# Designs tried in a protein design run: designed miniproteins, single chains, continued (4). Part 21

Each design is a single chain, and the fold is of that chain. pLDDT is the mean over its residues in the fold that is shown.

## One batch from the design tools (miniprotein)

Design m12704
Fold by ESMFold2-Fast:
Structure m12704 (fold): chain A 96 residues (1-96)
Amino acid sequence: SAAEEREEIERLKEEGRLRIQKELLDYAEKNNVSIEVVSLALQKALDVFNERVKKLEEEGKTSREEFEQATKEAIDVGKKVMDSMTPEQAREILRG
């Protein structure tokens, strides 16, 4: 049913967001990343994920595989932020 399909889509989105948070926090701990850089990385990763899944929903591409790919792409974005940003740079961006 449409309700069951909607519940499945929302569950996949929640799974993706939780996986992004877990994997980026694990990466940050392992690499001693500062809290400001972690905060920026999480914001950027979640923004990329939300934009990608919105586009996928608009295109009717709501499979687990599509959402898992969006999750992996978002995690890669977060890791790149953590690898390239200094705490000072992250603070400046977060201040606006």
Scores: mean pLDDT 88

Design m12705
Fold by ESMFold2-Fast:
Structure m12705 (fold): chain A 92 residues (1-92)
Amino acid sequence: KELEEKAKKIGDQVREGTRRASELEQRIAELRKKADEAMKLGDVDPEKAKPLLEQIGDELTRVAEEAKRASPRLAEEAQKLIDEVRKYIESL
């Protein structure tokens, strides 16, 4: 049922959701880039890479918790990257 007030609320929720999703997507992309760089460092210097990867994993965990509220897709993407980082640390 189309009510003018309902349409406005949907529009506002979509705008707010889109903004939050965009911010989370950018944060995940930045953390993915940092993880890739830290993993490359791990191939040369695992002692220096390990604390960086642990820090990236902790930040990804925070992003994943935020993403659960805004976008299940982004939460899944963040969790996948967490799993990749943890698996890499286990291989060091």
Scores: mean pLDDT 79

Design m12706
Fold by ESMFold2-Fast:
Structure m12706 (fold): chain A 104 residues (1-104)
Amino acid sequence: EVEKLRREAAEALQNGDRDKLYEIAKKLVEIAEKNPDLPKEVVRMAAGLLIAAATRNDVSAGTTSYETEEQKKAADYAFEAIFSDLPVEEQIELVKKALEYLEK
């Protein structure tokens, strides 16, 4: 299941499909909540996909930017989940906050 989502995420990243990245990240969070024995990397993967979904890479400017303040907040929560030494349960809550800011 996680391996299937990983493959779908790679395809969505290649295609720049932000909506699909959001959907996959949401599913990974649901799996992590139901399976506490899963490695922390599953939550970090979800956070990474949300960063990709939230950011706009402007190739002309050569920088990463955000179209909305909500996207910037989502990215900030996702970065905190990846780079914090927090317990998995707290990292899941940070990723959920990122998901809330990207919800359409």
Scores: mean pLDDT 72

Design m12707
Fold by ESMFold2-Fast:
Structure m12707 (fold): chain A 132 residues (1-132)
Amino acid sequence: MTEALNRIVEISTDSADEAAWRALKIVQRALREGVPVREAIAQVKEVLAAQHKNTIDEVRQIARENRLPRSLTGLIIDEVEELLNEFGSRVVEVNRHALVTGDLEAGEQRLKELLKEFEKQLYRMSERLVHR
């Protein structure tokens, strides 16, 4: 179980990091090229939706490889999905603010803070599940 949970934290964190930086590149391009906020945010949401799906698919694969019970796998997926939904929502808000203000530096700093918070939440989830 601990090995599976550590791997889930690792892949979820790496996937979130990649998606956050890809989203920021969309915002940088939108500001440079005059892309409407609505269109840029739609692209950011597509990146986050793909990251969410891919992360859950990888969590399911790790659970299968480690022969985790279906009930435990369901609990892990539910908690990861909740954390991904909160992370995605906050990333959208940060990127929308950066698009409206043009403040890319503040946006980048806020994304770094969100990524650290997301990683901490994943470790807290892992600790709770190990002690059950």
Scores: mean pLDDT 88

Design m12708
Fold by ESMFold2-Fast:
Structure m12708 (fold): chain A 63 residues (1-63)
Amino acid sequence: IIDKLNEIYEQIKKGNIDRKYLEDLGLLDLFEKLVEAIKKKDVDKVNEIMAEIVDKILELYPK
């Protein structure tokens, strides 16, 4: 889970994540909100959205 989240986060930072990949995971809306929060340098909002992404990933990749 943590490794997968870190992989996704790094791809988001590099702008390498394909929209279809995020859409298939049901993360596209959260990704768009995350990008907006990053552009505004809203650390609190970034952390909130990352928590939502983690929760969604836990549903897809239970440990």
Scores: mean pLDDT 68

Design m12709
Fold by ESMFold2-Fast:
Structure m12709 (fold): chain A 63 residues (1-63)
Amino acid sequence: SLGSRLNSDISTVSSWASQVSDPSSRSQVNSLISQASSALSNGDYDSARSLITQAGDLADSAL
């Protein structure tokens, strides 16, 4: 399901966040992940996907 896929994406980005050396960037990634998890729990898949993408892009740029 889409929800299952998004939950897997959240787990992946969360793992990448642990490798971000800059504390400010890591905090921002974790904040976006938290927001994505809330959106997913509320069934707001569009918001969850957008937030996951933002978190992933930030984590990737900060590695």
Scores: mean pLDDT 84

Design m12710
Fold by ESMFold2-Fast:
Structure m12710 (fold): chain A 90 residues (1-90)
Amino acid sequence: SLKEEAEKALFEGEIQLGIGLIYYGVAKMIGDDDKDLLEKALKYFKEAAKLFDKAIELAEKAKDEKLVEEAKRGLEEAKENIKYVEELLK
């Protein structure tokens, strides 16, 4: 169903976001903002954003407002982390 597809995309997006946060956290902990770890974090955050966009589209088609709101929150968090990491990589 569209709802199940939206829930799957949301869950996969949350996993990608979490992995990105782990790479970002490790990069910050080593004290020199390790470029390779930041680039890995960025890739995971970008994948999370794509999955959250997909979850929003599927949830809107399913007319599930709660799933739309949850996916939008994930997307905003992914976008904010993308901005932070891109600034650090300049």
Scores: mean pLDDT 89

Design m12711
Fold by ESMFold2-Fast:
Structure m12711 (fold): chain A 81 residues (1-81)
Amino acid sequence: MEEAEKAAQRAIEAGEKSGGPDVLEATRRAYEAGLKNGNPAVAQGAASAADWAFKHGSTEGGYEAARRLAEIAERGEGDPA
């Protein structure tokens, strides 16, 4: 739980710094869905995607990855493909 919270905080911070509110929103959605379904790996995946986008100056890629992870988590499958 704490590990997933740290990952989500990093993703939020990366989204804010990259200037992408879409990345922030997608990451928040993935984190909430991951917690609801008991899958912290989805939250970690979203955080990693946002952090990667921030470091490489690409918010679009990070947003797309976070969006896909959020959809997987919301489906209740809890298995990030």
Scores: mean pLDDT 57

Design m12712
Fold by ESMFold2-Fast:
Structure m12712 (fold): chain A 88 residues (1-88)
Amino acid sequence: MLAEAAETAEALAAADITTAEQQTGAAIEAIGVVLDVEALYPEDDAEAQEAIRLLREAALAFAQGDVARGRELLARAAELLRALAERE
């Protein structure tokens, strides 16, 4: 459910991501949210595609150890996912 994807992204943006293991976990969780959004929305939905782009960039940032960038991108993605969930 898209609201659960938004909640996951919001929780991950607020999580304690300090160790390499936590950074890897954050990258995996972000990719999980990408897969959930891709399953629910076709590639023609511009808002969903922007959320997917931000989530993929967040996952890459966490994989590279850039936690600050990862959190910023997740926060933007979570905002878009919440808006998508509010569309019904």
Scores: mean pLDDT 75

Design m12713
Fold by ESMFold2-Fast:
Structure m12713 (fold): chain A 64 residues (1-64)
Amino acid sequence: MIIPTEDGYELVFDKPLDMSTVLKIAKELGIKISGVANGREVFLKDASLEQAERFKKALEEAEA
């Protein structure tokens, strides 16, 4: 799920995320992460909706 925030977007996943994979994909896509919560929520800063969707797809493919 992708939720708009004041600073960008929040991505919510049904499964716990591997932090090393999250950071690797963020760096690859040039996306700034402002925070992570509960092992399933990633906060993106200054990202567009297109960047948020691409990041979510990349993480879902990496975790498959």
Scores: mean pLDDT 79

Design m12714
Fold by ESMFold2-Fast:
Structure m12714 (fold): chain A 57 residues (1-57)
Amino acid sequence: SGEELAKTYFTKDYPSLEEIKAKAKGKSVSFIRNEIMPQAKDILNDEELKEIADWFN
């Protein structure tokens, strides 16, 4: 699920998942790509990034 993916990648690289979630609320998938892709580009596919973005909304 998007929540499980977010916990795996956001909390590992970003100590405050709640803060990142608040900043991502109402943002497009491109925001998630810009924040995550440098760290997870070769690990997370487009569907997984969309699940994370949908969970933040």
Scores: mean pLDDT 61

Design m12715
Fold by ESMFold2-Fast:
Structure m12715 (fold): chain A 83 residues (1-83)
Amino acid sequence: SVREELIEQLRKQLEGARQMAELFKDDPEKVAEARRAQRIVEAVIRVLENYDRADELLAELARTDPEAAEAARAALRYIEEEE
């Protein structure tokens, strides 16, 4: 499914962000950028893996991490467009 394919792609992006944080561990700006990407991608994966609770998880994210909530909403719109 489109959702499963997107989750797989996001998991690869998450691994890439983890590798970047380790590669540039002595560069605080690069580490911060990699950790920001990791935070956002992890939040999107969580929403997509818990699709039945997407509205609840988006409401929580909008309150605690608006940037991650926006990314998760974009991912959900992408899945809906591919129907």
Scores: mean pLDDT 85

Design m12716
Fold by ESMFold2-Fast:
Structure m12716 (fold): chain A 77 residues (1-77)
Amino acid sequence: SLTAEDLAEAAVKKLEEAGIKLTPAQRSRLLAYAQFLLDEKVPKEKIEQFADMISAVLGLDEKGRKALLEALREVLE
C-alpha cells in the first residue's frame, strides 16, 4: 500500500516545513531513492545511514538531513 511516491511526498513535505525547497532534479532523485528503500526493505537500524547518504547526494544541509531522517522514520518506522 505504501508507494515510493508516498514516501517521497512525505519527505518533500518535511523538507518544506524545514524551509527547504527541492529542485525538480532533486525531487526526481529522491523518488528514485524512495523506490530503492521500499524495494530493498531497508531495516530500521540503517534508516539513519540512508538519510545521511541521500542528504549528501541531494546537497542538503544538517537541517535538511534531520527533516529527511524524521520523514523516513515516520514512514518506515
Scores: mean pLDDT 85

Design m12717
Fold by ESMFold2-Fast:
Structure m12717 (fold): chain A 61 residues (1-61)
Amino acid sequence: GEELINRYKEQAIKNGLSEEVANEIKEAALKAGADGEDTIKAMTLALNGKEEEALAYAKEA
């Protein structure tokens, strides 16, 4: 649910991801109905500099 996605967002921001990108991934994941595993993978991709791939993954989940 949204609470789990928010936890992954907070963790990603703590690990250096910009709040703007983290919020975009959160919104995309919520719209797509993504589960926790899909959300953590998207956040991890963004943390590794693959922001475009992360957003695409979140939208498809």
Scores: mean pLDDT 77

Design m12718
Fold by ESMFold2-Fast:
Structure m12718 (fold): chain A 71 residues (1-71)
Amino acid sequence: RPSREEILERVRERLRLGGYSEEVIEKTVEATERALEELGADAPKEEIFEFLLSQGVPPGAAAVAAAILTT
């Protein structure tokens, strides 16, 4: 199981490779960290994705983060 820090770093790396701005990357990482706290490690991808959207994360970035959290 990857650590919380490793998961968050994977999200940052993937979003940078995808050409997202640093502002969007940090917002997505913060929302992803909150998703881990509120929903837990066993939350379905769809639930994580919807949570990230509710935090104002763009759909593309939310999809990337949800995929990383459920792999």
Scores: mean pLDDT 80

Design m12719
Fold by ESMFold2-Fast:
Structure m12719 (fold): chain A 79 residues (1-79)
Amino acid sequence: GAARAEAVRLTLEGIRAAAEGDYEAAARHFSEALALDPANLVAWEGLAAALRRLGDEERAQAVLAEGYRISGDEELGAA
């Protein structure tokens, strides 16, 4: 639906922001994507990576664990 399409767009904007070194913008875009589609594992992993680059390892780990729990991908959560 439209919400999932918007979540994909926001995920791509987050990836672009992270590639440009704008981790605050990346975290915002990934968070907005997850508000629309909480099953988007790419957005969970992107948010965790952006938070690590911003120096917040504890939040990054919590976000990654929650993403794997919601997406059902326990193998990626074990890495």
Scores: mean pLDDT 83

Design m12720
Fold by ESMFold2-Fast:
Structure m12720 (fold): chain A 63 residues (1-63)
Amino acid sequence: SGPSVTNVQEASELSQVKLERKGKTEPVLVAVFEKEGHKEYQFISPEELGFSSKDEAIFDPSP
């Protein structure tokens, strides 16, 4: 698989999300894109981390 470059500079905001896998919680950066009144979340994790969109993602409420 080729490297997909996502322009994170175009993201409306960057949020840190805790991703839970098999009882392990790992912090993952999420780029939030605002399109047509919709917010689109895209994980910013390298392929080597093996994160999947099917994994449970929880937002860490940071003030």
Scores: mean pLDDT 51

Design m12721
Fold by ESMFold2-Fast:
Structure m12721 (fold): chain A 69 residues (1-69)
Amino acid sequence: SMEELKAIAEKYKEEVEAFERELLRRYLAGEISPEEAEALFRQYLADLIKEETGREASDEEIEALKKLL
C-alpha cells in the first residue's frame, strides 16, 4: 500500500541516500555502468519492500518508493 511505502521511505531515507552516493562514487570511478547503477538501485529498493512487507516488490511499487524518497 502507499502507506507502507511511505513508512519504508521515512525509515530508510538516510540509508537509501547513502547507497545512492556509493553508486555515484562507483560510477564516477568507472566501476559500474549507468545501467548497472540503476539495476543495483532498483534491487536495493525491491529488497527493502520485501523485507518490510514479506512480498516481492512490483515495478510499480519500486517506482512509487523512488518518488517518495
Scores: mean pLDDT 86

Design m12722
Fold by ESMFold2-Fast:
Structure m12722 (fold): chain A 97 residues (1-97)
Amino acid sequence: SRRKENMARAQAASLEIKKAMEEIREYGEKAEQKLAEKDSTEAEKLRKEMELAARYLGMDVEAGYKRLAEISKSGLEEAKKAYEVAQKALDYVNSLK
């Protein structure tokens, strides 16, 4: 049935978000080392942006390090929008139970 297919798609989307978080977490230590070695002023700016990104995406600061680099390339607003859309889709599916 269509409803079973929609539920499966929502579950798959949730799993993809989980995989993305695992990938970011894996690279967190490398990003932290890069920030520590940068000029203090630049490192401070990156740290603040990383804290905002991690908080917005519901990740810890460590997991946000690599994601900050990707956000810098693709744009912070795009990442925020994607997270909001995914959360609303998950909430909608859950409301159908």
Scores: mean pLDDT 52

Design m12723
Fold by ESMFold2-Fast:
Structure m12723 (fold): chain A 91 residues (1-91)
Amino acid sequence: SKAEELEKELEELEKEIEELKKELKEAIEKKDLEKVKEIRERLLELEKRVQRLLEEALKVSKELAGRAALVGAEISVELMEIYVYLRVEKK
């Protein structure tokens, strides 16, 4: 079903975000600016995927749409942390 397809895609996105969160913490600790920028690009790609998934989920399942919205919020928080970090380290 379409709901099962969306749920699988959401599970993949959730897993990628957890991996990126771990990589980001390590990159910030090591002050690896190049790695932080690479992670930012990957998060921006995931944000676009989550937005599309949210739009599709809203048509089929309120529960899946809610989960997609939470994932999108988590990406936004990580992107804000990167923004702050890059501004501080650039000085």
Scores: mean pLDDT 84

Design m12724
Fold by ESMFold2-Fast:
Structure m12724 (fold): chain A 84 residues (1-84)
Amino acid sequence: SAAPASKVVIEREVEDVKKEAEKIVEQVEAEGKSPSDIPGASVEVVEVEITEESAVVTVRATYTDPETGETQTVEVTIILKRKP
């Protein structure tokens, strides 16, 4: 079988958790609506949890590997924490 889904976790400290989380969601949604130069490529927000002190945004990117013709999936979890 083709390579399994890859999972990546990114943690960041930000001054405004809600504002930064909403901006990330908007940017991912805008990218997902844009035509992709890569056949079968897509990006989407799969999970969003936002609080005053922290947020978790999970993004799924899917593309077709040109060497194998198999679908590859990467999940990126972005964890935002309020800067002290």
Scores: mean pLDDT 74

Design m12725
Fold by ESMFold2-Fast:
Structure m12725 (fold): chain A 89 residues (1-89)
Amino acid sequence: DKEKKALLKIMELIAQAETAKELEKEGKTGDTPENVEKAKELVEKKFKELKEFLENNSLEETKEYLMKKLRELGVKEEVIKAYEEWIEK
């Protein structure tokens, strides 16, 4: 299922972006081993939460949820529409 694979890729991007934003707000930026490990753990946690949403909801509900997450992250509407088109392929 190409649509499900596209959603998983968007989830990876959201998990990475949310982790970066959270660490920046906490002042935990920079290439220290501790910050790298924390970033990895947060990405894995956030990605797991997004995958659990997909397992408990329809593809359409998951798509809407991910688009909302992208908007909350400040992603431009033109880029969000590009992701929607990518999922629909």
Scores: mean pLDDT 78

Design m12726
Fold by ESMFold2-Fast:
Structure m12726 (fold): chain A 102 residues (1-102)
Amino acid sequence: AADEELKAAEGATAGALSALGLPEKESTTAEELKEIIMKLVYESMYNFYTKELKLKEEEAEKKAEEILKKVEEMIKEGKSLEEIEEWLKKKLEEEKEKVEKK
């Protein structure tokens, strides 16, 4: 597939939440968790939309913001990092499938 690099970046983003040493920190504040997740989600989705779909920056930002809003709501509801990671993994897999070029 032509998007192998993007697939690797998306997979790294989903796995990075666990790999960032959050288990080592033991306690992460809701604000710290939010900041880390929001940044990773935004960068991953924005990069995917701009590089793979060749969307205009404004459109890519809006799409990334929609996903970011959902993640922010999950954090505010007290969802665990694990739940958010699983949701992101599913979302990234779904997006990859939708934008596959044949």
Scores: mean pLDDT 63

Design m12727
Fold by ESMFold2-Fast:
Structure m12727 (fold): chain A 98 residues (1-98)
Amino acid sequence: GKPEMYTFTGTLTAPDGTKLPVSGLVTKTADTINVTATNKENILSLTIDKATGALTGYDSKTKQPVTGTGSYDETSKTLTADFTTADGKKGSLTLQLN
């Protein structure tokens, strides 16, 4: 189908445990969910495969890839993601779509 676009608000929990408010854009296609999440320190560009939940992406702060898993609940319009940075540290993302 045609891509659907949503604004959101949410929280990024960085690998050091710091919680950062995020906002940005989610684009949903037939096969993927694409997230551009902006905060005061960085931009995260993430792609989630809808069939597997596999997440790949890029962090503008570290200039490094991230990998992980993500899911979206249509009923609550909540997107959650857990990711690992290139140096093996873990973070998470919780987004509420508008």
Scores: mean pLDDT 84

Design m12728
Fold by ESMFold2-Fast:
Formats: sequence, C-alpha cells, structure tokens
Structure m12728 (fold): chain A 60 residues (1-60)
Amino acid sequence: ADAQARAAAEAVRAQLEAEGYIVADLSARVEGDHIVIEALVKRRGTSEPPRLVRVVLPLP
C-alpha cells in the first residue's frame, strides 16, 4: 500500500514536471479504494507562488 502510494506520487511528480511545473512538495495517502496525491507546485518560468493540486487515482 505505502509502496503503491509512493510510486503513484513519483509518477504524478514526473507528469507535473513534464507539464512545466516545479514540484516543491509531494504527499500521497490511501483513502478507501483510491490514492490521494497532493502536490505543491509552481509553474516553471513564472514568479507565481506555489499552489496545491490534488490528484485522485484508483487503487491498482
């Protein structure tokens, strides 16, 4: 469970970075039948402050 949540978080980090975000913080937890990932991100190439985004994935 923890390994799956960590792997999902790492995949989300890679996707966000590919989309042009800098990931400042990342957490993941299992909630029921889903993995909830929260990332503190900043748009690359901007001076915008970091913001939280939430991603919900089904458990594999």
Scores: mean pLDDT 78

Design m12729
Fold by ESMFold2-Fast:
Parts: sequence; C-alpha cells; structure tokens
Structure m12729 (fold): chain A 109 residues (1-109)
Amino acid sequence: SVELKKADKEQWETIEKQKPEIEKFIEELKKESEEKAKAAEYLYELRLLAMENPEVGKEILERVREVNAELQAKAEEMRAAGEPEEVIEERLVKERAKALEEILEEVKK
C-alpha cells in the first residue's frame, strides 16, 4: 500500500538521521568490547540493507531472529550449567558478532 511505502521511507530517513549517534555509540562500545562494537556495526549495516532491499530484508530479519533465539537458548543452557554471567556474556558477544558478520557477507554477494 501507499501508506506502507511512506512508513518504510520514514523509517529509512530515521535510521539515516541516527547514523552519527549510532557511530558514537559504536565508538563507546569499542572501549568496552571490540566484539560488541563489531556486532552493533554489522547489525546497523544489515538494518540499512533490509530497508534498501525489502525482499532481502525479510531474509535478514528471519536470520537475525534465528541468531537471537539460538544465543538466548545458549545463554540459558550455560546459566543452568553454573557458568558465571561474565563468561556467558563474553561467549555470546563473540558468537553474535561472528553470526552477524556471516549474514552480512552472504547478503553483500
């Protein structure tokens, strides 16, 4: 519908307008964790690609949801096994960054 196309355009403009704030957020994340910064950067690039290419965007959204579900399940398993929260966070941050990078590389082909 025309209304849906207008909403998509407004969302795109909002995302682009937020670029300086997102870049600043990523720079702050780099001070805490390079992997957290990479994950945020890859997720932002995927979000831009999803808005530019709606057909590809549907696949990106599904893959990102699958990654989030797998990481949540893994966190729960590690927590149930008695792993410290710091160890869980470090493992999941690295796995999230790797998974998002893989999605981004496949989509950019």
Scores: mean pLDDT 75

Design m12730
Fold by ESMFold2-Fast:
Structure m12730 (fold): chain A 91 residues (1-91)
Amino acid sequence: MNVRSLLATSGTAAAIRAIADKSSINPTDYSKIAGAQGIRDALERLLNQPLEVEYDIKTGKIKIVKDGEVVAEAESLTSLTDAALEALEKL
């Protein structure tokens, strides 16, 4: 399985649909949160553990959290994908 491809593309559309039902946010924040949820879902499947997404609208930082610990953090979806791949190598 190509983890980079999975994290970068395959979860995003499903994440966008899920978030659309729950919140009204601006397009940039919506896109970042939706992409981060897709990355989170891919990591949950790979690790078989529950993960959370945190997004700070004021700073623009996206975090993926496991058991209260930050697994990956970035200001963009591309950087978050790279951080998530690094985190997988260290697990």
Scores: mean pLDDT 61

Design m12731
Fold by ESMFold2-Fast:
Structure m12731 (fold): chain A 83 residues (1-83)
Amino acid sequence: MKEGIEYAEKGIEAAKNGDGKEGGLYAARGAQAAIDDGADREAGEKALKAGVAAVKASKDSEGASYGTGGAIAGIGALFEGEL
């Protein structure tokens, strides 16, 4: 739960610094950690936000792909927790 939030926050910071690939990777890791630990809603929401931010920061298809994957993983974590 806290680990998922921590990874998602790192994803947001990476996206803020223009690294869409790193942002998406951390977003996906945060979402998967949230699912592993019983689908924390807050971690899933932050992972989705990090993934979206990573897509917006991306200037290439690779970064956008990682960001999209992170956002999708975040959505999955939210619904796994009974939304």
Scores: mean pLDDT 76

Design m12732
Fold by ESMFold2-Fast:
Structure m12732 (fold): chain A 76 residues (1-76)
Amino acid sequence: GPALSLEQAEALARVEAALAEVVDEDGRLSREQAIRALQAVGFSRALAEELVDRVVDEDGRLSREQLLAAVRETLP
């Protein structure tokens, strides 16, 4: 994929660190945990919900890796 800028890489690192605190052993987390983690790093609730809803499964859970990919796509 395209190279990330330093600012984009730092933003992704902050998201990854916040998600790492709430993921289970499979690297998965709940929709609510993901929304709260994104809000903790500066995302609005509306944007956090949009990003999470792109990758959430039928059971209300999502992969950390899938969420990071959605965040990366949203960065300028």
Scores: mean pLDDT 78

Design m12733
Fold by ESMFold2-Fast:
Structure m12733 (fold): chain A 84 residues (1-84)
Amino acid sequence: SEEERRRGEERGRELRERDRELYREHLEKHPERKKNAEAVLESASYSVLAIGHFVRHVSNPSDEESLKEGEEYIKKSQEIDAQI
């Protein structure tokens, strides 16, 4: 029945949410791992920003500002990676 299907879907969602909560609790009990995970995400974010600036420079080679901004973001990413 539709009710049985919906109850099954709800049960599956509850189990997935429980697993997610257990993983979050694990990271909270291991603050060094949480800090490293946050640092990795921040480093990745800077790398994505750098790529965007490099693409702009490739599209307009006279845009030295985009090249410099891309290099600055790569340096920030590398500084974070060195601390992990």
Scores: mean pLDDT 78

Design m12734
Fold by ESMFold2-Fast:
Structure m12734 (fold): chain A 95 residues (1-95)
Amino acid sequence: SQRDAVLKIVQHIHQELLALIRQLDAVMAEHSPADALAISDAEIAALEAKLKEYVKKAAEQEGLSEQQIDDLFSVIDTGAGLIRSSIRRRVAAAS
């Protein structure tokens, strides 16, 4: 069903965002605050683009509506925004 398809896509988005958080913890530990910020911004932007492409392809396969695609993009944008805010606070505290 479309509902099951949406839930699987949301689960995949969450798993990829959690994997990014773990990757960025290593970046923060291994780099200067300025370098860690630049690397983190690039990695977050790359994952956002990758996840939006994944959602577009999954939506075409499952026949999702434009509204459902917009809602899934909002999940990606919110998750990425929270990660960016967290990294920036950590960099500010380390500087």
Scores: mean pLDDT 89

Design m12735
Fold by ESMFold2-Fast:
Structure m12735 (fold): chain A 66 residues (1-66)
Amino acid sequence: SREEAEKLIREFEERLKKAPPEQWSDLVGETVAELRRRIKDPEVYGYALRKLGEVVQRRIEELDAS
């Protein structure tokens, strides 16, 4: 569901904030695998992947500004 996808993205964002950049590729891979397993609606899955990318991009920009 969209709610389940949004929860997974929120959990990913919190994990990303606590993890060093060297672990980000593994966190992205784990979250994508979980989304693929749990989210069967292609529209919800696409929405979640877009939100995942936005979270990663925002975190990169925050680090670059520091």
Scores: mean pLDDT 83

Design m12736
Fold by ESMFold2-Fast:
Structure m12736 (fold): chain A 97 residues (1-97)
Amino acid sequence: MSKLEKELEELEKKYAKSDSPLKERAEELLERAEKLEEPYRTIAKIAILKAALANDEKALKEIEESIEVLLNSKDLTKLIGAKLRIIGVELELDLKL
């Protein structure tokens, strides 16, 4: 099992026990993240779960906008920017949790 896959499983267990007000929005984003290519699918799911657990609406919105770019854009610069943004948000949330 990869380190990212193990982190995702641990976050899913914490999220299942959580009463986060962002839970419904996070679940919609998790379904959309399923359409992403690896490793960005796993990274996006980790970021979504961390944002929901931190109750960080701004982080969740930034993840949503980045997922939209990754699914719908053919512009290489925008795709690279969205990938870096998801990674950056995940790292910032890791410092808060």
Scores: mean pLDDT 82

Design m12737
Fold by ESMFold2-Fast:
Structure m12737 (fold): chain A 98 residues (1-98)
Amino acid sequence: SLSSGEPPHSADDDRAALARELLRRELRERGFSDEEIEEILASSKKLGEVLAKLIKEEAQEIDEVDLQAAENMIRMLEELFGPEAAEAVREALEELVA
């Protein structure tokens, strides 16, 4: 019954705006320029490739990847940025988890 009483306007738009702002801050801290970040966020494919790279780099420092927390983030990426971004991130995480 998630369809019961759901607002017709885009709650996803507010979520996308917040997620983009948080990703902009994270990517900026990783050394990406504002222009590069905007291009990455505009493309599901580019976002997925960049996030997959960052996950692989971070997983080398982190002994274990919390797949449950990652799965929730992947779901949000799929809804907000498209399936290419979500799948690239999921594949990267699955490759790193033995």
Scores: mean pLDDT 70

